# Ledger of designs, part 64: designed miniproteins, single chains, continued (5)

Each design is a single chain, and the fold is of that chain. pLDDT is the mean over its residues in the fold that is shown.

## One batch from the design tools (miniprotein)

Design m18214
Fold by ESMFold2-Fast:
Structure m18214 (fold): chain A 73 residues (1-73)
Amino acid sequence: MPSIEEAVAKMPDAPPVTEEDKRRIAAELAREFGLSLEEAEEIVREAVEVEGARTVHELRGIAISKAIQRKLE
């Protein structure tokens, strides 16, 4: 079995967000919040470029927060 140190080193906590990840999260936001795909993509882009989301988990959390604010308006 690999050591816990090797497992941690091979599983970074902050993997880079890919364009595929952005597209997937945007599609999820559009379906869940009734936003257009274009609006959801803009929210995801802002979460990465403005808020500096580095992981898929951070990106999803920030994007959901922004989508909720958008939907409440």
Scores: mean pLDDT 72

Design m18215
Fold by ESMFold2-Fast:
Structure m18215 (fold): chain A 87 residues (1-87)
Amino acid sequence: SNEQHLARLVEQARAFLAANPDLPAAAKAAVEDLIRGVEERASEEELERLMARVTAEAQALADQGRHAQATRMDALAAGLYAVSLEL
């Protein structure tokens, strides 16, 4: 179900944050805020704003040469956003 897929993506996003404790505070906050927004079923407009913040932080990581972290963060955020639209 979409709810089971969401639960798996949330767990993967939290595992990503736990595995990358050295991420910039802004990047961690952006992912945590997106997780909360999706779990609380925030409006589509709010989820778009939260997704945009994660995308901006992923781009900042890529600009710093942290490409693996940037790619994983973008993939998790895209998955969370896509599933949120189908709940």
Scores: mean pLDDT 87

Design m18216
Fold by ESMFold2-Fast:
Structure m18216 (fold): chain A 95 residues (1-95)
Amino acid sequence: TKEIEEVVKEIIEVAIGLGQVAEELGDEETAERAYKIADELEKALEEGDVAAMLQSAREAVELARELAKKYPENEKIKELLKRLEELLAKLEELA
């Protein structure tokens, strides 16, 4: 649906944002993981695979939680985590 597409596109943007913040912190491994999740979400979106969208969205939230735990003072990571949790909840309601 168009609503699922909009939510997944926002999750992709936030996942890319996580990768950018991780790069700025010198955490190249986490940055690569974030960009891979974004790529997997784009592929799932093109294929219309809602199960794959949910799986990759959950992986994005888990990665954001790991990054927030590692850098607890970083306000941008906290903002991105909150956005991902809200978007995942919305995706789960629509799926």
Scores: mean pLDDT 88

Design m18217
Fold by ESMFold2-Fast:
Structure m18217 (fold): chain A 92 residues (1-92)
Amino acid sequence: SEAERLLEELDRALEEARRAIDAGDTEEAVRAFERAIELARRFSEASGIDTSGLIKALEKAREAARAGDLFEAEINLSLAEMSFSIAKKILS
């Protein structure tokens, strides 16, 4: 389904964000967060699952990465990953 495809793309975007944060690549992290935010919005529309908490965490992670605050970006990425795990369980 469209929701399953978007879920897989969102999972990959979150993995890309994690790798970028671990590498200290703030520019790549910002790009991955922006992609994840767009995918989360589209997934919410396709599935009817509320991703507002996920999107808020990703937006905070993106702003932290833009500021070069890798610690704050990591915290908000972890919150986003937790929210995403809940969304995956609901769809399963």
Scores: mean pLDDT 89

Design m18218
Fold by ESMFold2-Fast:
Structure m18218 (fold): chain A 83 residues (1-83)
Amino acid sequence: MKPIIPVSLEEERAILKAVADAGGFATLDQVAEAVGISRETLENRIEGNILGFLAVVLKNVKLPGKEKPEDIVMPFWSLFADL
């Protein structure tokens, strides 16, 4: 297993803000650009800290207006918001 690098509270808040600013979900690339980190770094941050991080990555999501499925980031509570 690769070492898990801890996510700072400031970095976590920046990621969640970027998702909120995008209307509650954003592509992995959009969040990475907004936070100023690489897509790979962002994915490793979220996946490596899933129990302590308030965001999730959903892979291969077919978004309206997109030809290809995209990997998206959303707040954990958004999994329950559209009920």
Scores: mean pLDDT 65

Design m18219
Fold by ESMFold2-Fast:
Structure m18219 (fold): chain A 70 residues (1-70)
Amino acid sequence: SSAFEKAKANYEKWVEENAKKATEEDIERMEKELPPLLAEVEALPLSAEERAQVDFMVEAIKEIIEKAKK
């Protein structure tokens, strides 16, 4: 769906811009900005394949945040 593709593209751009140098300030920003962005994707009527992509993206973010906290 075009809505999913747009939301996914926005999410991927955000991750690409923010994942590179995660400091304490970046972690706080990620924790604040990511939930509403992810909620926008999750609110869409997703296919099974799109839901698998969302799960993968959520896991990737959690890994980035965990590494940044270390």
Scores: mean pLDDT 71

Design m18220
Fold by ESMFold2-Fast:
Structure m18220 (fold): chain A 73 residues (1-73)
Amino acid sequence: GLETLDKIRQALVEALPEHRDAITEAVDLAKKKLEEGASFSEALNTLVKYLRDKLSEEDYYKALRIIEEVVRG
């Protein structure tokens, strides 16, 4: 859960460094959801929705591919 979110943050910041602040905030929101007892799927949905509102369409789909790779291992 939390470890996977930290890996997502690292991978996304390396690929999209211009979006560091948006990525950090999205991951922090997802972590808060996990701490409040939400499922990992609900936390990921929170992360993804936040990024959809902050990133361009191209960068958003790039972020989704990276998230999928990290989650699958």
Scores: mean pLDDT 88

Design m18221
Fold by ESMFold2-Fast:
Structure m18221 (fold): chain A 76 residues (1-76)
Amino acid sequence: SSALKQQREEAKQQADKYLEESDRLSREAEELLEKHRQDPSNKETFERRRELILEEASETVKAIGYIVTALSLEKG
């Protein structure tokens, strides 16, 4: 049905959004790693990088959820 096709496309779009956000967070974490290497005494830089890595993992899990949803909708 057209409704099922729309739900599938919406799930794919949500997956793409979370993957894009995961990529952004990954890049920010890499920049903070370089800053931490230049000033290892700065615990705030280390902690912020840790937070970004955890947020990246969370966004990736959300993307996987939407990918699974889109795949399940392809069967109907």
Scores: mean pLDDT 82

Design m18222
Fold by ESMFold2-Fast:
Structure m18222 (fold): chain A 91 residues (1-91)
Amino acid sequence: SAADMAYNAALALGATEEQAKRIAELVSKLPPDKAREVGVLLRKAAYYYNQGDKEKAIEWLNKAKELVEKYASPEEAAEMTRILDEIIAKL
């Protein structure tokens, strides 16, 4: 599922278990097509991070943030972007 993709990608990006679970929950609340798109973007970020390309990982994370800001509720978007920024800060 999109939530499972987001969860596994967040862990691969160095998120804590709690951060990864919360990202998965927030992604599951998006419209289904946008949930899948966010999951794919997070998986792209994880892929580049695993290749040692932190710059590209950050680019894909910023694309995920933009999509969440556009399609999530303002409160859910603020929470999701905060968690993503915490992940970016630790890359």
Scores: mean pLDDT 90

Design m18223
Fold by ESMFold2-Fast:
Structure m18223 (fold): chain A 108 residues (1-108)
Amino acid sequence: NDEELAKELAEALAEANALFLSNEELDERFSEAMRKAAEITNELLKKYSPFEVYAMVAEAAGVKEAAEYFRKAAETRDVEAVRKALELLLEAGRGVPLSVVVDLKLNK
């Protein structure tokens, strides 16, 4: 189900973040976590808009305020709401892997 996919995506992003911040070698485990995150994101994007997927991930990651801003952006198309949500994710996640996955999806 989609809620389980969002939880798996949040967990994969959390593992990638933990590996990055722990100064462990960014090898197979990091690559696997990032690949899993990309695959789940692609699956969710078949059914949901990017803003809805971002809201689901933010909520599953425990960043409720970011999820609310993404939901607002989905309805209003307000760029400032998107910016605030991304800033909150960066702060909460120490957010390099989270922002990298989002950027990779938008640009590649």
Scores: mean pLDDT 71

Design m18224
Fold by ESMFold2-Fast:
Structure m18224 (fold): chain A 86 residues (1-86)
Amino acid sequence: DPRIRELFKRLEQAIYANNKEEVLKILDELMADPRTSPLVKRQLARIKKLLEKDYITPLQAAAIASAGLEHLFLTPEEVKEADAAV
């Protein structure tokens, strides 16, 4: 899916750049996606709040978001890296 690949590239660049603003934008896009269930949207909203308050890092926020929705947002190697970082 080209849309998922685009989100993956944006997320990867945001994580490596430690770009909190871009990670927050990606979380907003995921919450706006009609494929995302209301329960997952609620969890993403909590993760966004934690990231906004700097209680978690952009990498941790991205790892939790990908785990809650779909590991397709990360490559198998990136999933292993995120799991090792958390």
Scores: mean pLDDT 65

Design m18225
Fold by ESMFold2-Fast:
Structure m18225 (fold): chain A 82 residues (1-82)
Amino acid sequence: MVDPITNKPLKPLSDEELFSPEAQAAIDELVKKFGLSRVEAAAIVKLMGLESVKKWLESNGTSGLLTPVSQELLEEVAELLA
């Protein structure tokens, strides 16, 4: 899959990278701006990677830009955040 923001291949974050201060800041901004649950925001950050999410947030974004998240990924991230 290709990142629609950078036109580079998507580079999903590792579980370890998801708990970085940088990833947590991106999750907090998605929750704040879009009213997403932390699990949904974390799943988006994990799937799309930090570069893509940061560029989208910095540009004030466009509605509908975020990649849809599968139920399987939501369950995986929910267990990770527990």
Scores: mean pLDDT 68

Design m18226
Fold by ESMFold2-Fast:
Structure m18226 (fold): chain A 80 residues (1-80)
Amino acid sequence: SKEEKIKKLKEEAKKILAEIQKLLQKKYASGSMSEEELQKLIELVKRYTKLTVEIYRLQGKFEEAKQVEEEGKKVIEYIK
């Protein structure tokens, strides 16, 4: 139930984080990122933020959830 939902969300977040890391490693190696890769990075960051916020809310950590949501917005603005 709640614990199983948190476990699934954490597993999904871990997979998304790995995809973000691969894109960032590619950018670091090549010095550039295509518009398609940039849009994919933005969508992955949005999805990772949403999952992390949901995890914290399910754990009753509402202040941490709010901080993650605000930080995610700043990261996306920085990437754009």
Scores: mean pLDDT 85

Design m18227
Fold by ESMFold2-Fast:
Structure m18227 (fold): chain A 77 residues (1-77)
Amino acid sequence: SSEKALEYAKEGAKALAEGNIEKAREYFEKAAELLPPEESERLREAMEEAIEAVKRGEDPKVIAERLLQIAEMLVER
């Protein structure tokens, strides 16, 4: 359901803000699996871009908030 996808995305964003890349990837992948194919692929792309930004030294909290906003748009809120 969209609600469960958003719950997973929130957990993933929390993990990313804490610098836990592995946990963030796991939760955003779980969120993507609950979305239609096009939205699922867009979320996976946004996740990989966010992870690369954090690896480049960008603020994990700022990147996590941006990724969560993208996820909310893809799950219709």
Scores: mean pLDDT 85

Design m18228
Fold by ESMFold2-Fast:
Structure m18228 (fold): chain A 86 residues (1-86)
Amino acid sequence: MTERIEKALREAGAERVHVKQNPDGTFSIGAIFRGVSPEEAERKVRRALEEAGMEVLSLSTHQDTDPADGTPVVRVSAVARPKPPL
């Protein structure tokens, strides 16, 4: 599941992806996008997670600056759970 989520988010255009599985079976997800609006980043993350078989429980976006190079980025934080596999 973690690799599937990471792949879907990278295919959606995320430059950095962090996925953590929680003990309750949910996943905490962080993704960073460049050159997109917060609304576009949200739409991309929602579609990627749904395509990966995930149900989005919460999602927030924040405009930030990349500490490595000072460029503007959109940070997306989400919590999702897997849909039943069959």
Scores: mean pLDDT 79

Design m18229
Fold by ESMFold2-Fast:
Structure m18229 (fold): chain A 86 residues (1-86)
Amino acid sequence: SSQRQALLEREIKVFEELKREVERLLRENPNISEQTREQARRSIEEVERAIERLQKEPTQENLREFVLALASLTVNYLNMLLLKKL
């Protein structure tokens, strides 16, 4: 129980850091398209909703949804970094 809670808290902190980095990247790069900005905002909201569901009902399905939402946000962040370098 305590180990599971500690791991979830760690992943939530990782999300919080990733959210801050995404928001900073959007603020510092005005050339990022509105489509990419909207996708980033949506992905952040999806992770936040998944965290809320997981905190209310710690089921395997809610954990899976959280992992998939976080993975989607990570892919969007990677795409933004690649567009900045290319």
Scores: mean pLDDT 83

Design m18230
Fold by ESMFold2-Fast:
Structure m18230 (fold): chain A 80 residues (1-80)
Amino acid sequence: SMEEQQRRDAEAATEIIKKGIELEKQGKSPLEVYDEMIKRAEEAGLPYLKYIAEMEKHLLEGADPDTLRELAQKAREAAK
């Protein structure tokens, strides 16, 4: 059902976020943390989390505001 899928997606997203926090505590760089989150979000079929992590990574790499707006829009569309 839709409710079962939403629950599984929420659980998968929570585990990816927990892994990101764990990597930060281990002293991994923000870029390494976001790369792992992007990879795991893609493997789990979570486009919203993937685009948010890509936006954060691009922000750290000095991406221009237009690139960030495009990624934010993709995240909003994926959340629908």
Scores: mean pLDDT 83

Design m18231
Fold by ESMFold2-Fast:
Parts: sequence; C-alpha cells; structure tokens
Structure m18231 (fold): chain A 113 residues (1-113)
Amino acid sequence: STLSTTYDSDTLNAVENGVNENSTTYNTLSDNARLTLVQSILQVAQEKKLSLTTIQKLTTAVLKYMQMAPSYSKDGVITLPQDFREIFNVTEEQEKDQLTKIEVLTKALLNSL
C-alpha cells in the first residue's frame, strides 16, 4: 500500500484504531469511500501535525459524521441487516453522496483545525 510509504506506522495505527472502534459504520461505506476517508484523515493529520490521540478521536468523529445524515436515501434512512453490512455493495448514488461528504468534511477540517 502507498499509505505505508507516505505515513509512519504509528499514524496508520491511530487511524486503524479509530476505524476498528467504529467498524459497523465503516463497513457500510463502499471500498472507494473507505479508502478516500482514510486518505483524507491521514492528509489532515499530516498537514495539521495532529497527535496520535487526536488522530484516533478525529477518525471516530468523521465516522460518526458519516452515519448521522440519512443521505443514503433521498426520502429516508436505508436500514440494512447487521450481517449484510459486512458484504454491502452500495449503489452509485450512495457512493457519490459518501465521496461528496468526505470532500466537504476534508476541506472543513483543513480550514478549521
């Protein structure tokens, strides 16, 4: 992974700990959204020189943000069985919404932290 050559192992581990603590939410994201989210957190962490504890807390906050808005449906919240989330393939519209949220959040964090 290119992440391992760009970021130190402690920084990668801090993000991984935050992801693991919020795995249910993380597993509802598309593969592309998960990768983009991790890369965005790592970018913010590096540019703002965040501590390992702050990186883990930021990862948790970002994942909570991703779940709070019911934007997986135009007219409501899509409820999926827990086991289905582990193999969930999101629609193109859901992935576009997830990627847009990650972009907006990344810009906000870079400007406000």
Scores: mean pLDDT 71

Design m18232
Fold by ESMFold2-Fast:
Structure m18232 (fold): chain A 70 residues (1-70)
Amino acid sequence: HMPKTKEEAIELVKKVQKAYLENPDKLKLSGEEFLERVKRILEEINKDTLSPEAVEEMVRLAEEAGVKLE
């Protein structure tokens, strides 16, 4: 399910990074594109509140990477 805290969001980012390292071709993104999307998500998470936009982008990236949102 969607992360509700910054800690959950960071944990999901770590899972997505691991999934990308295990199968880079599955995500259909270049390494540069993947890093840029992760960077934007982390910049939003580093704000005092977790933005809906950051959560949506992170969920989208996780789904593309084949990470289950449970």
Scores: mean pLDDT 71

Design m18233
Fold by ESMFold2-Fast:
Structure m18233 (fold): chain A 70 residues (1-70)
Amino acid sequence: HHMEELLKQAELDVLRTALEIAERTMKKGDLVSAARAVLATLGRPPYNLTDEQAQELLEFLRKKLEELEK
């Protein structure tokens, strides 16, 4: 009955967890490590990121979480 709702909630929970880990890492001032932690949590390949690219990635993922919470 509610399979689609459960799957959507699981996707939200994964994104929330990834961003929470990134936020804790960013408190140490390392944006690249924060972005890599998010990528690892999401099962994405690692990248050599600049600080600018890391910031853009984290902002993109926060916007994606907002969309999923509609």
Scores: mean pLDDT 66

Design m18234
Fold by ESMFold2-Fast:
Structure m18234 (fold): chain A 78 residues (1-78)
Amino acid sequence: SAHTEEGRRAAAEGRLAEALVHYGRALEIDPANFEAARNLADLLVRHGHREEAVAFLERLLEQHPDNEELRALLEELR
C-alpha cells in the first residue's frame, strides 16, 4: 500500500515518528497487512523499543488470533 511504502521511506530517512504513523495507517486500512506489521515491529526493535514491538504485536494478534504470520513474528521477538 502507499502507506507501507511511505513508512519504509520515512524509516530509511531516520524519521521514526513519521514511519510509525504511516505503518499504523496502513494497518488501519488493512489489518491483515503483515508487511506493515513486520516493518513496524522491526523499526521499533531497531530503535531499542523491543517491549513496545511485542506489546503492539500481542494487541494485533488479539484482534486477529488466526493470523499465523503475526504469531510467528511475535514468537521470534519473545
Scores: mean pLDDT 82

Design m18235
Fold by ESMFold2-Fast:
Structure m18235 (fold): chain A 85 residues (1-85)
Amino acid sequence: MEIDELREKALAFAEKLGVEPIRETIDRGAEYLREHPDLLPEFRARAEQEVAESPPKDPKLREQILATLVLIHAAEAEERERMAA
């Protein structure tokens, strides 16, 4: 439920940017979070800190950026795990 909402907000932001690679990253991040929902609070905290440095004026845009950052962090964690670091 919450992860699906994050994905929808992130995809809306990616569509606005017109960046194809971001869409793949969003989907990968959402899939990883569905498998590891316990990591959601950590990724959310990181995203909140990043947005706080330059908060968007539009609340809807702020939420879309937050959702996108959460899913990017999840995708980065998935990639790191896959690389067997």
Scores: mean pLDDT 77

Design m18236
Fold by ESMFold2-Fast:
Structure m18236 (fold): chain A 107 residues (1-107)
Amino acid sequence: SVADKLGAELRAQLDQAKQDLKSAADEASAKNPEKAEEINALADEAIKFLDDAKAELDAYTKAGDASLAGGAATYGFSKAARLAGQMSKLDPETFQPVLDRLRQLQE
């Protein structure tokens, strides 16, 4: 179905965003040990929003609701982008590309 195809694409994008955030948090924490606790806390919160969005995406995809599936993913990307924005203030070089990608995905 259209919902199944959209769900698979958005699920892959959510999984990639989680990997990008995890990698960026690990890199930024290594470069900024004094900020590591704050960086990891923000990254964990962002990853949780993406995980919650993935669960909602899967539920709406199974229900055949492409519109709600898309909305769930967009909400997850938007919340993760807000937290990536906070992380970019701690390490702009590492988190600005992640922020820009999350902003692109929520459009």
Scores: mean pLDDT 89

Design m18237
Fold by ESMFold2-Fast:
Structure m18237 (fold): chain A 82 residues (1-82)
Amino acid sequence: AAGAARVDALLLEIERLAREAKRREAAGDYEGALEALEKAIRRAEELVRLAEAGEAPAEVGEAARLLARELEERKREIEARM
């Protein structure tokens, strides 16, 4: 089966969760923002696993690793403000 639809779904979910985290942070809901970021990180990790399994291109896996690091840094910044 083609992994393209799963890759696209994961990327859209990550984008949605990152936007949700930003909205919650802007509202002062740091705990909710962290929850959304943790979910986004898990989706990015799933995308990395798909690339490692050969179900997604290697460049998608590299992009997902960079995205996961960016999301983890955002999580640390929010935790530092709590």
Scores: mean pLDDT 86

Design m18238
Fold by ESMFold2-Fast:
Structure m18238 (fold): chain A 93 residues (1-93)
Amino acid sequence: SAQKKLEEIKELLEKTFKEIEEIEGKDYELSLKVVLLDENNNITGTLYEGTVKMGPEGLKILEETAKKLEPLVEELRKQGVYVGFSGKVTKLK
């Protein structure tokens, strides 16, 4: 179901942010907002929002999470459920 896949996305993001937070280093700050969109790109809700400081290894974790998110987002799109990602990585050093 679409609801189950939305829960999987949220759980994956929560696990990813926790994993990043547990790693040493504060070279970067990640801000991420994940929203629900209608077919016209209007925001209908917020699924996840978070900020975390991370070292270089955090970037690799983000890349792996992005690969896992891609099939979930595509399956939701096929069901008429659209997910938007707004993220920023800032160098702190």
Scores: mean pLDDT 84

Design m18239
Fold by ESMFold2-Fast:
Structure m18239 (fold): chain A 107 residues (1-107)
Amino acid sequence: MVKELVDELIEALAEDLGISPEELRASHTDSEILGLLLKLLEERKKKMEKEYEEALKAGDEKKIKMYEKLMPYIERAIEVARKGAESGDLEAFVKELAEIDKELQAE
């Protein structure tokens, strides 16, 4: 499970960078990979905050509730990625991210 999630993460990052997953692993440490992921998560949070402000102005109650539910999980993912970048433990990061996703899927 954790190994498959790591492989999916590496494939997604490699696609965004325009290189192969093998090249990403060969040219970057686990800590550097986590640093790239942290940057992408911070950019996603910024976009979500903007969309939330637009939903508030429009009075879109469904979108407001959705973003209020999702924002704490994005913040937790950012903190987990930050800790992972400091430790260089990509597998521990992916395991913690999977637990966050599991909590989000629980009603």
Scores: mean pLDDT 75

Design m18240
Fold by ESMFold2-Fast:
Structure m18240 (fold): chain A 89 residues (1-89)
Amino acid sequence: MEEVEKLLRETQEILDKIKELVEKAKDNPEAQKKITAILNDALQKALDLAQQAVQNPEKALELAKEAVEFARKKLKEAEELIKKTEEEK
């Protein structure tokens, strides 16, 4: 139970970090568009996994782990886009 709660908090923290990167990119419309797409992909995946967990609570831990891993991957993609934008300017 505590492990699932920890993973859900970690997923939310990662999603919040991606939202901060969207705001950081507001002066670059192309970068903001790409990071927003990354955020939407991460949000949609989290919602899909949450719905599956409601239907089968026994898989909640497995689904929570998948959500964290997917969110981490998307955060890295967003961070790389920001770094490239800052290094070029």
Scores: mean pLDDT 81

Design m18241
Fold by ESMFold2-Fast:
Structure m18241 (fold): chain A 91 residues (1-91)
Amino acid sequence: SELDKLMEELDELTAELTALEARIFRTGSASDAEIARVRALTARMQALIAEMKKLLAQLPPSREKTLYLFRLLAAQSLADLLLRMIERILA
């Protein structure tokens, strides 16, 4: 389905952002390249979440819809965490 394809893209972004989060957390620092990559990937993730939310809004209430929304909440939380970590490094 279209939602499954978008979820696969979201999973790929989540995997890369999770690896970046782990590395930044371990070192307490981030290179300029890592900061740029976090910003690029979080921007793409936020755009993808917005797209998926529009598609989900067209569907009737269901367990499946709720599970997709939970996945989007988790992805948004990861993006927010990484952006706050970058803000602290640049402070």
Scores: mean pLDDT 89

Design m18242
Fold by ESMFold2-Fast:
Structure m18242 (fold): chain A 98 residues (1-98)
Amino acid sequence: DKTAKQYKLAEEATKLVKKGVEEPEKRKEYLDEAAKKLEEAGSPTAEVVKKARDSGTLEKTKEALKKTEAETASLYTAYSLNKIGKEVQEELERRRRK
């Protein structure tokens, strides 16, 4: 549950940061919402997104996007490994019980 929730929040935050790159007029709104989602996920990348929000620059927003994408990829790997681990445990239990 925790890893799945963290991954979902980071994915949503990544989409918002990407919109901040594409829509400069709404950039601060998107980055603020993204930072809140990353904070809820317990992500240190929230601070990078907040700095991008405060700067308002395209360069800092692109940097925040790269960091958020990297973290989302890492969380997806952790989520996928946990899911595979559960499936392996269930299959092992099934084999033991016949």
Scores: mean pLDDT 80

Design m18243
Fold by ESMFold2-Fast:
Structure m18243 (fold): chain A 85 residues (1-85)
Amino acid sequence: MNEDAVKRVKEAAERAGKALGAKITVIETDMSPEEAQKSVDEAVDKLLKDPGAEVTIKIAKTDSEEANKLAEYAAERLEGVVAQA
């Protein structure tokens, strides 16, 4: 369910923010899968390049299978940032 995936993203963002000293804001909004993935990729790249940066991660508000996969992708990318820190 999307709610569990969203919770995982928020928890991963909190851990990444704490590990890097960065301000990570997670926003739930309606958007295309391509736009959501781009938002995550840009935020992760910015965090890796500039520790302590302020970034916003957008995740889909819908319960679609694609939205759930994108939320899992966002969580995995953020967890990868913590592992590299």
Scores: mean pLDDT 74

Design m18244
Fold by ESMFold2-Fast:
Structure m18244 (fold): chain A 55 residues (1-55)
Amino acid sequence: KADELVEQLEEQSQRITDPVTGEEFNSFEEHIAHGVLRNPNASEEQKEIAREILS
């Protein structure tokens, strides 16, 4: 859809619930950061960015 960009931006600013753990996060970025940190296949660069987001 043409509005997918707007929808993604709105989700980034709204709190997201993790469908796996049921935890609420302050932003979509925080949700992704938690996912990256618990993923053993994530690169060190991705994990470093995730730690910065959670700081």
Scores: mean pLDDT 63

Design m18245
Fold by ESMFold2-Fast:
Structure m18245 (fold): chain A 61 residues (1-61)
Amino acid sequence: SEEEELERIKEELERLKEENADNPSFVLMIDNIIAKLPTFSPEEARRLLELVKRHAEVVRK
């Protein structure tokens, strides 16, 4: 269901937030996305998760 998919995406975002707890700007960005998550479609939420994952890889370089 869409609710289950959004919950899974939220869990992935929370995990990324924990992995990057030493980066306050990145944590704030993820918190803002999580807060807005109910306003997104599952497709939009998936795209945002992918962008956040890509950004996390870049900041580790």
Scores: mean pLDDT 80

Design m18246
Fold by ESMFold2-Fast:
Structure m18246 (fold): chain A 65 residues (1-65)
Amino acid sequence: SSSSQTSQNNNNISQANALKQNLETTQGKPAFVGTSTTDGVTTVVVAEKITENGQPIHIIKAKFE
């Protein structure tokens, strides 16, 4: 059953959202949470959007597997 994997993914998402909130609240910087699923493994990332050389780029702050 996929229940254990779903529970782990939910935990990873919860941790990522907590970090996003902490970054936005404490540092005042915009952050976002992205997810990607490959071969049944969901990776959750927390990233910060910055501008470098006039272009928006994303800096990965944390990665949860």
Scores: mean pLDDT 72

Design m18247
Fold by ESMFold2-Fast:
Structure m18247 (fold): chain A 74 residues (1-74)
Amino acid sequence: MKKIVVGETLERARAAAEKYGADAVLVAADPVAGVRLAILMGADEIIVVSDDAEALKKAVELAKERGVEAKGIE
């Protein structure tokens, strides 16, 4: 089962990956673009990390719409 963390910064993405046992980390300035890449990479679960609550919400909604489990962390 492929779990991917998407974050705007490497530090936050790595912290989330360690806490949640993620297989890969994607650093993307746009969380929605990062989620699109994670889905293309075959993610079964996506954890989105962003300080932008609106972008975080949109990214999580996109993943769930595509049938991928997702949660957001600020």
Scores: mean pLDDT 82

